Designed miniproteins, single chains, continued (3). Designs and how they scored, part 35

Each design is a single chain, and the fold is of that chain. pLDDT is the mean over its residues in the fold that is shown.

## One batch from the design tools (miniprotein)

Design m9264
Fold by ESMFold2-Fast:
Structure m9264 (fold): chain A 73 residues (1-73)
Amino acid sequence: MSSRHLQLAVDILRLLAERGEATARELAEALGASVSTVRYVLNRLEQAGLVARDPKTGRYRLTEKGREALAKL
């Protein structure tokens, strides 16, 4: 990821820690980013095992690995 995508990844992880769960649209609105960019970063975070998506609600949440990674940032 670019340095801008890394910063957005950190902001997403922090916001998910605060809210518990959120959709890509809710994260995009809160962070002033495009939904497409947020979905791109979320896909990378999900591949890394840092977030999980609920297929019924479309909501993302932190995994235990995601919480551990955020604590080191």
Scores: mean pLDDT 84

Design m9265
Fold by ESMFold2-Fast:
Structure m9265 (fold): chain A 89 residues (1-89)
Amino acid sequence: MTAEQLIEELEKRIKEDPNNAETWYNLGLALYHSGRYSEAIEAFEKAIKLDPNYTAAYNALGLLYKSLGYYDKAKEYFDKSMEVNKKKE
């Protein structure tokens, strides 16, 4: 399966269940690996909006912003990832 085929399958899953944070996170990863960085950011932000404790999505945004040269934003998201991971509920 190509990265584009994976993206199409994930978009279909989102159309059927738009409130699944994990599916949005996986879409963000597929978009990131395909070089579609702005769409990847939107997908990770949607995952966080659906699940504010989604540590992996904060970490992914940090890595993505760092790769784009936005170091201050990258640090902010890495800090949020660490804080979310420390919270036990």
Scores: mean pLDDT 83

Design m9266
Fold by ESMFold2-Fast:
Structure m9266 (fold): chain A 68 residues (1-68)
Amino acid sequence: SVADAEFAALDPNGDGTIDSATARALARHYGLDPSEIPEGPLTKEQFQALLDRIRAAGRVTAAELAAA
């Protein structure tokens, strides 16, 4: 899925989490409020929620653009 591809790209260690700093950088890049990103490592579910917010804001991920 799109989320799986994005998650894998941001989790090169394969530990199943995304660093909060990385998630906040992604949120800032897409014009979302980084303060909404929780402290500590993000689970795949939390990362999926971030991607859903990016989509809802009318922004698209690179994987979604590639799928179009």
Scores: mean pLDDT 67

Design m9267
Fold by ESMFold2-Fast:
Structure m9267 (fold): chain A 92 residues (1-92)
Amino acid sequence: SLREEAERELRERRAREEEEAERNRERIRRELFERRRRYYIEELGLSEEEAERKAEEELRVNEEIAERLIEVGDEVDEEIVRKRIEREEEER
């Protein structure tokens, strides 16, 4: 059935978009961690182990803030996507 095939493609597309968003979050977290770790080593002269601990602690606090902002952003994006789908259905 063409309908079943279309539904499967839509699910696969959404799954890929979700995976990409998750990869972007991981990349941002990793970049932030590396940046903070480097700062503690180069600027403060801390040991690698101490720098990692402090960067991890800072990242945990920043992650809570970042997750909150992403959550609010996702709600806005969902509304925009919903309106776009409605408009496309009206044009068909």
Scores: mean pLDDT 66

Design m9268
Fold by ESMFold2-Fast:
Structure m9268 (fold): chain A 74 residues (1-74)
Amino acid sequence: SPMEEGFRQMMEQLLADMRRRGASDAQMRDALAHLVAWAVAEAEADPSLSPEEVARFRAFAERVLAELTAELDA
């Protein structure tokens, strides 16, 4: 979905920006986890989103977090 693609691009852009600033892998992991937590909380607080849409976004965000974190651990 456009929302899912936009969120993935946002996370990848955050990592690219942090790498350019010389951030550590630990700082990048913390930033990703923080961004995911905030995005999920915002989705849960949005009355225009159904519980099913919130659950789908949460599952997507957690999957992307796991994928990008695994890349940092490699």
Scores: mean pLDDT 85

Design m9269
Fold by ESMFold2-Fast:
Order: C-alpha cells, then structure tokens, then sequence
Structure m9269 (fold): chain A 74 residues (1-74)
C-alpha cells in the first residue's frame, strides 16, 4: 500500500512540473500577443498544450494509484 502511495506522489510531482512549464509558455504566449506576434504566440500556446496534456496523463496516473491504495485499505 505504501508503495502505491509513493508512486501516486511521484506522479503528482511530475504533473505539477508539467503544469508549471505549461504556465511558463502561456506567459510567453501572452507577451507575444501583446507585442502583436500572433504566430509566435500560437507556437507557445501549442507548447503549453503539450505540457498540459502530459500533466493530465501524470495526474491520471496519480488518481489511479491513489484509488488502488484506497481499495487496498478497504
């Protein structure tokens, strides 16, 4: 059970890292839009979406391992 909780926490940390990177690219996209550079802004938005997709994948793994740990304790 503790190993499942440990794995869940690892995936949560990975998810948080990817969310942070996604937000960094959104900030860059906003600045590019303010500068009138729509093309660069779109590229940064695509990068942000890629990181948020990875964050979602790791968040899903976190929830799966957390659920398995809960079932093992029930």
Amino acid sequence: VEELIRKAEEYRKKSDEYIKKGNEYLTKAQKALEDGDVETANEYIKKANEYFKKAGEYSGKYLTYLDEARRALA
Scores: mean pLDDT 83

Design m9270
Fold by ESMFold2-Fast:
Structure m9270 (fold): chain A 66 residues (1-66)
Amino acid sequence: EEELARLRADLERTQAEIAELEKQEPNVSPEDEVEFTKRYVALKLRQIGLELDIEFLEKRREEAAK
């Protein structure tokens, strides 16, 4: 359960960072676009990884609860 709590906390932080970047997108200069895109992609990949890890652990716990 502690592991799931950490993964969920990391997911929340990652989602918050993505939301901040999405708010900033209209104000990103062409010079900063590449760095902005790199950061956005890295956060999206992290989000997907965390969601998969959480789903995997949740399914394991559901099976154990039978």
Scores: mean pLDDT 80

Design m9271
Fold by ESMFold2-Fast:
Structure m9271 (fold): chain A 62 residues (1-62)
Amino acid sequence: MADALAAAPPEVKEALRAASEALAAGDYATALAHLDRAIALATDPRVRAALEGLRATVEALA
């Protein structure tokens, strides 16, 4: 994952982990909900861009 995600606030990192776990389980709806939360918490454009990239990938899998 991008360096920007490593520097993200703890709340964003926790939402990202939850999204990753949901993806591994095939629960795309839950993954999208966690990514929405992470994006809402992210004020850094680089972090937001990385999260939106992940969201687009999940949307393509759904």
Scores: mean pLDDT 77

Design m9272
Fold by ESMFold2-Fast:
Structure m9272 (fold): chain A 70 residues (1-70)
Amino acid sequence: MELEEVEKRLEEIIEKTKKKFPENEELHEVIEDAAKKILEAFKKGSLSKEEVEEKLKEMETVPEKRLKEV
C-alpha cells in the first residue's frame, strides 16, 4: 500500500465521519488526530501494510463505539 493511497483513504474516512456526524466536533478532532498518527507511523515504517489496514478499519468503527459509550 502506497503512502498516497493511505492518505486518500484517511481523507475519505474523515469526510464520511463529518457528513454522518456534522455537529460532533469532538469526534472530528479525534478522527483527524488518529489519521495523523497512522500516517506518521506509516511514513516512519513503524506500521506494516496489514497494521495500517487494521487501523483504517478501526477508524471506520470509532463513531459507532463513541455513540455507545455516551
Scores: mean pLDDT 72

Design m9273
Fold by ESMFold2-Fast:
Parts: C-alpha cells; structure tokens; sequence
Structure m9273 (fold): chain A 68 residues (1-68)
C-alpha cells in the first residue's frame, strides 16, 4: 500500500501527465494506484475514465477516500 505521501506524489504525476496530453500514461498510473489501494474493478474503471476525461480532481478524491 502506498503511503499518503507517495499517494500525493502519484496524484501530482497523474495531473502532470493529463496536462501534457499523455492520457494513456496518466490512465495507467491511475489504474496501478487504484489497484494498490484495493479498489474494486468498477471503481478502477471509474478512476481511469475520470483521468481520461481530465477530471483529475474527482479521480484524486476517489483515490484519497480509498486510502483512508
């Protein structure tokens, strides 16, 4: 399980990749992070969709809630 500090670092990286238009890389990192946090398959797919749509705030909120 990533630490809170590691999770925040990953969220920053996902945001950077989205801003650079590197959506496939952002989605893959988001998927890996969600899997490490133990999210369900449905939740992982939701996070990936939000990242691909540029909704990084909503994706980040789901990942942070899951880490609690």
Amino acid sequence: MPSEEELLARLREIGRLVREGRLDEAAELAKQTAEELGLSEEQIERVVRLVREGRTDQAGALLLIASS
Scores: mean pLDDT 82

Design m9274
Fold by ESMFold2-Fast:
Formats: sequence, structure tokens, C-alpha cells
Structure m9274 (fold): chain A 68 residues (1-68)
Amino acid sequence: LSEEEKEKLRELLKELGLSEEQAEAAIEMVEAGYSADDILTWLVTRYDVVLSNEEARKLAEFLEELLS
């Protein structure tokens, strides 16, 4: 990921209520090549992140664009 893409992802995750630690973990998973579904499952399982269906969809779409 470029610095600009990382910053955009941090801002989106912050907007969705994630902490800086949770946002950095998600960025690391994107860089490691995990899928959007894996990242969402990991955030829910490890950090007890609660997202609405619409928030989860928005994040998944953004992650899929970055991973393509």
C-alpha cells in the first residue's frame, strides 16, 4: 500500500469507530495479503469490533478495491 492509501484506510476505520491500534492491525493484514472477509472476521474475533451491516459493506468494498 502507498502512504496515501494507508492514510485513507486509517481515516475510514477511525470514522467507523476503530481505535488506532485496530486500524494499524487491519492495515498490516491488507499488506500481508488477507482478504476483506478474513480482515473483517479477524477484527470481530480479536478486537470485538461491532459494525452495522452497512458499515461492514462499506469497509469490505474499500478493502476489496485496495486488494485488487
Scores: mean pLDDT 77

Design m9275
Fold by ESMFold2-Fast:
Structure m9275 (fold): chain A 93 residues (1-93)
Amino acid sequence: SPAAELLAEVLEDDATITDVGGVTLNKDEIVKEVEAAIVGAEEFAQELVEEGLMSEEEARELARRLLLDQLNYIADQLNIPEEVRQKLLDLIK
């Protein structure tokens, strides 16, 4: 995805993040986690619509909000510049 590609470009090779479970992720694992989060958000939205739990618009907005919160958390941990953060968030429309 463009967001995962941007992270791969801007992250230092020694970049790490610690998740809420205390697991340390390296650069490659962080990029993979972001890619998985984007795919998971799309799959989650699709399941909500197929199960009749909400409209396509509502499901996309919920999935997008959850993805935005996760990406903001990662950006904060990595001290990503605001300009790069804004570009990252714009890529997940």
Scores: mean pLDDT 78

Design m9276
Fold by ESMFold2-Fast:
Structure m9276 (fold): chain A 80 residues (1-80)
Amino acid sequence: MKTPLDVVPPEQREALREAFEEALKSLPTKSSFGDTGLDDAEVLRRIGERVAELLRKRGFPQETVDAVRAALDAHAAAVE
């Protein structure tokens, strides 16, 4: 199965994971992303927005950011 991490080379997966972790920590409710099937698609979309913002801030190319966002949107649709 394709995950957001599968979109980037292993060298960049650590930075992507850091961005994901930072996005999750910025949420006051600390949602368990991918831990349960009960997560709202809205939460996943918000995480996707934050991850995209953080990746852009960290100097990732827009093509990589777009691919990660597409993977997150697909994941959100699967959870809903």
Scores: mean pLDDT 64

Design m9277
Fold by ESMFold2-Fast:
Structure m9277 (fold): chain A 68 residues (1-68)
Amino acid sequence: MLREGLEYLRKGQDAEKSGDLEAALTYYQKALEFFKRAAELGDEDAKLMVEYVQKKIEELKKKLKEKS
């Protein structure tokens, strides 16, 4: 769960760097699902990642709203 979350986080970061904000949003949303599950199981690192990824998702939603 944590490992899968980190893999999707990396994919989201790579997509964001390439300017594919829609793909970045999709990958960050997938990462969030895995991090939430890991956090529910008591992973403290996953709890921090949930907060980080939620902020990234909100930032990307704002950028996409401004372009559409």
Scores: mean pLDDT 82

Design m9278
Fold by ESMFold2-Fast:
Structure m9278 (fold): chain A 64 residues (1-64)
Amino acid sequence: GPAEAARLQAAIDALEPKEREVLRLYFDEGLTRAEVAEKLGISEAEVDGYLVRALKRIQEALAA
C-alpha cells in the first residue's frame, strides 16, 4: 500500500548513487545484468555486488 511504497522509496533514496542507479536500471527499466554492465561499463560481477548491497540495505530498512 502507500505506506509500504513510501518506506521503499525512502530506503532507495538512502542508497549510495551507484547502488541506486544499478537498482533502477535492473528493476525499474527491466534491463538484464549483462545490459546494466554494458551500459555502466562495469562487469556483471560488479552489477551483482551492487544489487546485493542495495537489496540488503533495503531489506534492513524495511525490517526496522
Scores: mean pLDDT 81

Design m9279
Fold by ESMFold2-Fast:
Structure m9279 (fold): chain A 69 residues (1-69)
Amino acid sequence: MLDYEKMTPEDIEKYARELKKKLEEEMPTLPEEEQKLAKERLEKAKEELKRALEKERSEELEAALRGLE
């Protein structure tokens, strides 16, 4: 797994956005089990971004998190 502690909030946002885009674009072609794993990875990335937001109180990170909902 990615080491979220070594990532900047911007890196976490980018990773989460890429996962969300891939999940939306590839979802119809992915097996159900892989879709579940991709969703779990996205949820973890969202939680890590939320944690970074709580630490930094950044408006930019708040907007990013809302975009992932």
Scores: mean pLDDT 72

Design m9280
Fold by ESMFold2-Fast:
Structure m9280 (fold): chain A 92 residues (1-92)
Amino acid sequence: MDIEDGIAQIMLAVANLAVEKGDYEGAAKLYERAAEKFPDSPLAPTAYANAGIAYLKLGELDKAEEYFRKALSIDPNNKLAKEILKKVEELK
């Protein structure tokens, strides 16, 4: 992995700690920033999917859908993003 992937991993780790503390808003922003700053990183689709999950925990269904769609635009085979996106669409 290059240095950009290393920085993305650190940002994801900090976002994961925010989730553990129940800070879903902070986590969502950190996942978004990681994916937007390093869009060519192999971690970008995972960061977008995790941002979607954080927004889902906040009850922000439209933002959750947006970020799952972003994850799928990079990795169409992201099983987690596909499964959760279907459930989010059913809740709207």
Scores: mean pLDDT 80

Design m9281
Fold by ESMFold2-Fast:
Structure m9281 (fold): chain A 65 residues (1-65)
Amino acid sequence: SSEDRERGLRGGEGAIQAAEDLGLTGERAKQAREYGEKAVEIARKGGDPAEAIEYARKAGEFLGM
């Protein structure tokens, strides 16, 4: 749905922004940005909204560990 797509997009953008704002470095921060960027890309390209949400969730997990 469009709501699911928006959730994936916002989640991905949020993870990228959080990693930048916190000045995070290292492998986990890099993975959080990469997964966040994939979530944004999938959502913007009209891909599977569930995939976008999953990438956004993974990005958040890398930030929380």
Scores: mean pLDDT 80

Design m9282
Fold by ESMFold2-Fast:
Structure m9282 (fold): chain A 70 residues (1-70)
Amino acid sequence: SEVLDRVGEALGELGVRGEITPEAAQKASTAMLEALSEGKTPQEAVDRAVEALRSLGHDEAAERIREAGK
């Protein structure tokens, strides 16, 4: 999925830049995979990743991930 590939790349870049912790990147990725395993759409999976990042206080990173998922 192009959407999931873009979001994965954006999460990786945020982690490399130190804008999110490795734990936050892992939780966001896990949230996406769990949504997909439940039969959710790629957009719904992205929404769960955004929610996970916001719950950890990474609001700016969450917005970047939401933009990457458009």
Scores: mean pLDDT 84

Design m9283
Fold by ESMFold2-Fast:
Structure m9283 (fold): chain A 71 residues (1-71)
Amino acid sequence: MSMEEIDKEMIEQARRLIKAAKEALEDENASPEKLLALTTAALLFSGPDPELKEEARELAKKAEEKIEEKK
């Protein structure tokens, strides 16, 4: 596996994780642990793509706000 292939796989996983994180943010029954796991994974996998990384960062901020509201 080349570094370019790894970057492509990371970007594909980041897109899937971002979608899952968005769905979890809208789900009233989503646990704080699930929100943190999905947004953290999205940030890690979005590293090769600055646009996806910024989107993942915004989702992480929203997840933190939602977790604070559930305290």
Scores: mean pLDDT 78

Design m9284
Fold by ESMFold2-Fast:
Structure m9284 (fold): chain A 93 residues (1-93)
Amino acid sequence: SEFEEDLKEAKEEKEKVLEEAKKEGKLELLLEAAEKYKEAIRLAEAGGPKEEVEKLVEEARKLGEEADPGRGIYYAQVIAGTEVLEELLKKEA
């Protein structure tokens, strides 16, 4: 139940971020940034090359900056982190 509560909070944060990006016409850029960040997380978890992980994080940062200067990377992290958490909880079930 504790993990379900944490996931609910993360999903609520993600929904707010996506709704705001959609309003600003920047949803596609933000989703692309989140996908790059999620790929970086997966590669790091698999013990992949640090250079490639850093490259993916940098790509996510650039796309995030295009979506929302100063906060875009934070929003990409919220989306990516929530999706990774959902996958981990689904795998444990």
Scores: mean pLDDT 81

Design m9285
Fold by ESMFold2-Fast:
Structure m9285 (fold): chain A 73 residues (1-73)
Amino acid sequence: SAKARLEEAGRKARAELEATKAEIRELGKTDPELAREIAERAERLAELAREHGAEELAEVYQEAAEVAREAAE
């Protein structure tokens, strides 16, 4: 079902974020401008996901944006 596919996508995105948090934090130290650009793009993806009812996926994208923004200070 569509709901099952969205739930699976959310779980996979969560696992990917957890696996990449350290890399995102390191990117913020080495290239803060790129980290801010990634945060902005992730925020746009979160809004798109939220608009279409993919709430868990939207939360993952929003959290990715926050991690990237914090890493860039």
Scores: mean pLDDT 85

Design m9286
Fold by ESMFold2-Fast:
Structure m9286 (fold): chain A 86 residues (1-86)
Amino acid sequence: SEEERKEELRERVELGRASAEGLLADPELASLSEEVRRRVERLLELVREAERLLEEGELEEAERLLEEAHREAGEIQRELARLLAE
């Protein structure tokens, strides 16, 4: 149902926000790279916009932004793995 879909998308928003806020709150991670910081900021923007769209009932657009957020999270993880291996 649309209600179940909205609940699932809200859970994805909460996870994305918690992850991004956790990264920004860690000064050690934030100091590793300007590129990582910019990607985390972009992730937060996508998640916040998706949350706004969910509040407005725009499920399709919210889902699209969460897919973009998922890709950004993947790039952050890849870059962090590269930096931590150095």
Scores: mean pLDDT 80

Design m9287
Fold by ESMFold2-Fast:
Structure m9287 (fold): chain A 48 residues (1-48)
Amino acid sequence: SSLAAQEEQDILDAGDKAGAEGKSTDEIAELVQQKQQEGQQRLQQALS
């Protein structure tokens, strides 16, 4: 769905921005994983 694609893109953009800001690979991985969980929760709410 377009919503899922947008959430995925937002997560990738957040990771890229964190890398540009000098965050470590581990910090970026944790951020991405947190954002993925948040995105899944939002999608679940939208589909309810």
Scores: mean pLDDT 77

Design m9288
Fold by ESMFold2-Fast:
Structure m9288 (fold): chain A 90 residues (1-90)
Amino acid sequence: SYLEEGKELLKQKKYKEAIKKYLKAIEEDPDNAEAWEALGEVFKKLKDEEGAKAAKLLKLATEEKDPKKKAELEAKAKELLEKSLKKLGI
């Protein structure tokens, strides 16, 4: 799976490649909380606090039952995530 491939790349300290695999896992299942958590861990290793916070908010959104609150979490996190990915050239 893309999640497993990403974890293998992370062990090799190939952080950018690991992020790309986690993004593919998320593309297949946006509610995959484990993939969002794994993405956040890579941003922490890169010392990108905004990227780590974005991934955490999007993980919380997968567990959120209120559609309005879920949309607010997603909107807030998307801007931070896009900014972090742009810094990495993704």
Scores: mean pLDDT 85

Design m9289
Fold by ESMFold2-Fast:
Structure m9289 (fold): chain A 82 residues (1-82)
Amino acid sequence: EIEELLKELEKVGGKETAELVKRILDQYSDELTEEEKVEIVKHAIDTIKRLLEQGYSKERAGAIAVTAAALLIVGRIEEKRF
């Protein structure tokens, strides 16, 4: 479920990162299935964890994860449109 994943995202990426991802997901909620939303949040969490292991700051890892989440959302919407 999405709420637990957003809490996990907040723990690894910080509150601002979690709020930004949630805001983007909420904006495109009608375009995405619940399963797709779960996948996007899990990807953001994994991206942050991977980048932190590579020595990136929490702030930079969060910014990259938010950007990646936005690109995934656009990709999913475009796949359904075409």
Scores: mean pLDDT 82

Design m9290
Fold by ESMFold2-Fast:
Structure m9290 (fold): chain A 90 residues (1-90)
Amino acid sequence: MAVEHLEEAREHLRRAKAAVEAGDMEAALAHIREALDHIAEAEEATEDLEVQLELSSVQISLAVMLSTGVPEAETLEKLIERVDEIIEKL
């Protein structure tokens, strides 16, 4: 179900943020990849167009971090908040 995938994504985003704060960029990027996969599965599992658009926006932000190799803790915190808001709507 979409909610279960988003809860898994949220946990990986929290771990990514903790890794960034610890200076472990390799671990942070690994958790961002896992979060991205779970968000993609959540988007596929939902038929709510507004939720799909919000999840696409989150995926773009995560893809940028992966492509640049520069994860930022503040951006990850905002993405965690956005995922929490999406879970509350489902």
Scores: mean pLDDT 87

Design m9291
Fold by ESMFold2-Fast:
Structure m9291 (fold): chain A 67 residues (1-67)
Amino acid sequence: SEKFKKVFDALSRVAQSKHAATAAKLLAEKAGVDPRTLADYVSGTAPKEPSEETVEKIVKAADELVA
């Protein structure tokens, strides 16, 4: 799904600029989402797709972290 792909791409961008092990934690914290939920979105295993608002928050957080 496009929404899962956008979350995956956002985490990938953060991982390129930060240490990969800390990237997910930093992104989840900055976006205000649960780290477990973020991991499920990245894996595409979440029972429900994230809302467009949630995807936007994650992408914005990634942009701020890589700035």
Scores: mean pLDDT 79

Design m9292
Fold by ESMFold2-Fast:
Structure m9292 (fold): chain A 105 residues (1-105)
Amino acid sequence: KSINLVNEYEPLFYEDIKTVEEAKKAFDEALEYAKKNKKKVLLILRVSGLSEEEIEEFREYVREKIEKENAKNLTVLILDENNPEDVELYERLKKGIENPDLKPE
């Protein structure tokens, strides 16, 4: 399912995420924000130096938490600063440009 980020979700940006623990903390903070404010939130994480295995560990954590807490109003997007396409997407999202390829996590 594609999502119009400009019209539907409030974006929260976290930069310089270097560990899975930092990513989990950012997710927990965004989850609390979404719950308190009753808003649809897009959490955008720019990660540096995380392996594919570490990213998958974080995605598993996100899926389990969203399922357990019925947090259907929170979507997570993980962008790798070492991937030029992800860096470009991060800058586009910061400028409020919609992403036609965004899928819910």
Scores: mean pLDDT 75

Design m9293
Fold by ESMFold2-Fast:
Structure m9293 (fold): chain A 80 residues (1-80)
Amino acid sequence: SAVEAEAARSAAELLEELAKEAEKEGKLEIAKAARELAELYRKAAETGSLTEEELKRLEELAKKLEEWLKKKQEEIEKKL
């Protein structure tokens, strides 16, 4: 639906911002993963579907980004 496409585009925009933040912190592999994930969300918004291989890749990229965010949270807590 148009609402689902809009949500996917919003997710892609957020992922691009996270990629810029990761890049600023020198986490180039995380920035790359976030940008690849953003492209998959853009493709989903444009075509309405992803292949099984693309869905698996999305899941793997999401896990990598989640691990980075968890470590970033731990680093923030250590500075408090």
Scores: mean pLDDT 80

Design m9294
Fold by ESMFold2-Fast:
Structure m9294 (fold): chain A 55 residues (1-55)
Amino acid sequence: SREEILAEVRRLLDTLPLDEAMQRAGELIASVPDEKERLALTEEFARLFAERQAA
């Protein structure tokens, strides 16, 4: 589900170096077959990434 994928993205951002977390999160999102879900996840990922860069 979207919530499960976002939880994994947050976990990756918390546990890995930023560059590696971005690569793995991008691969995870790209694996989602539904285009509308990928777009929603991409927007939420951009928000989470921006929050981490601002910290």
Scores: mean pLDDT 79

Design m9295
Fold by ESMFold2-Fast:
Structure m9295 (fold): chain A 78 residues (1-78)
Amino acid sequence: SRDEEVRRADVGGARLVLDLLKKGDYEQAIRSAELMVRTVPEAEVTRRILELLKQGDYEKAKELAEEEVRRGEAEGLL
């Protein structure tokens, strides 16, 4: 369903961005989040992460991504 697709996009996008931020690949993190939002515009968590990245707020982006990954693990989406 579209809801499952959106949820998988948010969790997968958050995990990818988190991994890139931990490596210091800020440009790749922004690019990956932009691609995910373009592909799944309803991915609200990934969109929020993208806005934080664009503002240079990498620590808040990392925190939000970590929270989303933990939630996704609890839901069995990872």
Scores: mean pLDDT 84

Design m9296
Fold by ESMFold2-Fast:
Structure m9296 (fold): chain A 59 residues (1-59)
Amino acid sequence: SEEDIFEKLKKMSDEEILKLLDSLNLPDELKAEVINALRSDNEEEKNNALKKLAKELSK
């Protein structure tokens, strides 16, 4: 479930992820972390942020 959500998020564009964040009632800290990771050129930071997002969405 969490892994499936993570794989789906990895296939989404940055624009699609940002739209998803705007549509959901998520913690501001998590939204900021994901947005910052998407702006970075660091794949590890992006993957870590998307894993946290996937965990939150799997609740």
Scores: mean pLDDT 80

Design m9297
Fold by ESMFold2-Fast:
Structure m9297 (fold): chain A 82 residues (1-82)
Amino acid sequence: MSKEEQLALLEEKYEATLAETRALLEALGAPPEAIRLAEEAGRLLLEAHKAKIEGKEEEAKELEAKARELAARAAELIEAHL
């Protein structure tokens, strides 16, 4: 599989996962701010995975770190509203 093919499949999978995650969070009554942060974290994880496929390991680690920070903030907002 080429890098182009890997990236196309990855984008398709992430788009589906983000849509499912949004629907789940909305069904759970998550605050809109938390949903936005979770979606941004997902986008950064997609960019990190693309960087890994391109051999940019350091860039991928930085993007994963940013995604983890946003995901943690989203989780805190969800927990605060439960």
Scores: mean pLDDT 81

Design m9298
Fold by ESMFold2-Fast:
Order: C-alpha cells, then structure tokens, then sequence
Structure m9298 (fold): chain A 102 residues (1-102)
C-alpha cells in the first residue's frame, strides 16, 4: 500500500482538486445513478489492484493509468458520501489524505 501511495502521490497532488471539482456534479445525480457510478468506480479500483499485484506499482508510471485510478477513487469518495455509506467514504477519504500528505 505504501508503494502505491508513493507512486500515485505526484498525480494526486497535481490533479485531485481539479477532479473533485469536475466530479462534484455526481452529488446532484439520482440515487440510482450514484449507485451505478459507485459500482463502476469500485470495479475499476479492483482491476487496478490486480494490475499492481501482477505487474507492480510501475503501472502508475503511465500517467493515464495513474489518473484513471485517481478518478475512480474520487468518484468512490463522492458517491459513497452522497449515498450515506460512511465506512466506504471514510476509507476513500483516508487514502486521499495519505496521497495528499506532506
């Protein structure tokens, strides 16, 4: 996990604020759409966890892969908060906090 955080940190610092603004409209979507987006984000994060397990954190040297992970994480954070899923929202927030820590 520490290696994943280290690899993603430059992309998170560069893009997290912009992604939070870009994805803020997810809060205004119907609950059914929010649930669909949460499921899609969780599947994406799961696929990327498998990629890291097989290929190593080196996959995040591709900025498109790193940005894809960050977008899924931000989407999970916003939609889980909107749906009242406190544990999921807190877990996503903890990872974002770790990525943005100085």
Amino acid sequence: RADVIEALRPVARAHAEALLAELAPLLELPEEEQRRILLEAEIELGIMDIMVAVEGVEVFEDPEVALRYLRALVARRITSEALGLEAEAAEAQRLLDALLAE
Scores: mean pLDDT 82

Design m9299
Fold by ESMFold2-Fast:
Structure m9299 (fold): chain A 92 residues (1-92)
Amino acid sequence: SLEELRRELAALEEEVRRARTPEEAIRLADRVIELAKRGLSIAETQEQINLYIAAALIAIGARFNAELGRLEEAKRDLRAAIDLLREALERL
């Protein structure tokens, strides 16, 4: 549901802020990607589809940065992906 997505997004944003290890960032990136996939399944407009796809791609990049040990870059990218997910949810 939309309400579940919003609650999970808020929790995820806080967890990204608190992340201290690349391993945590990898797990968070996987969760952002899954939220983007769930958003795509309920998307009604091309604008929403574009935002969910962009969020997923940025999160994939964040996961790659985390795998390289680039925690600060991964966290920055995860925040950007979360912002896009929020925008997509607000366009309903």
Scores: mean pLDDT 88

Design m9300
Fold by ESMFold2-Fast:
Structure m9300 (fold): chain A 59 residues (1-59)
Amino acid sequence: SPLVEIAESVVRAGEIAEKRGDLRTAAAAYRAAGDLYEKAGELEKAEEMYRRAEELEAR
């Protein structure tokens, strides 16, 4: 699925941002990937991405 392939590339960008300490960019990327997975019907992966974003957004 093109949506899953795009979501996977967005997750990779988020992981790179997280490793660099750019938690805001990482959280935004994980949320965007979650939206793409949800649209693709990959609900478990979407939920995982939303949880990852929420963990990084917790102050």
Scores: mean pLDDT 88

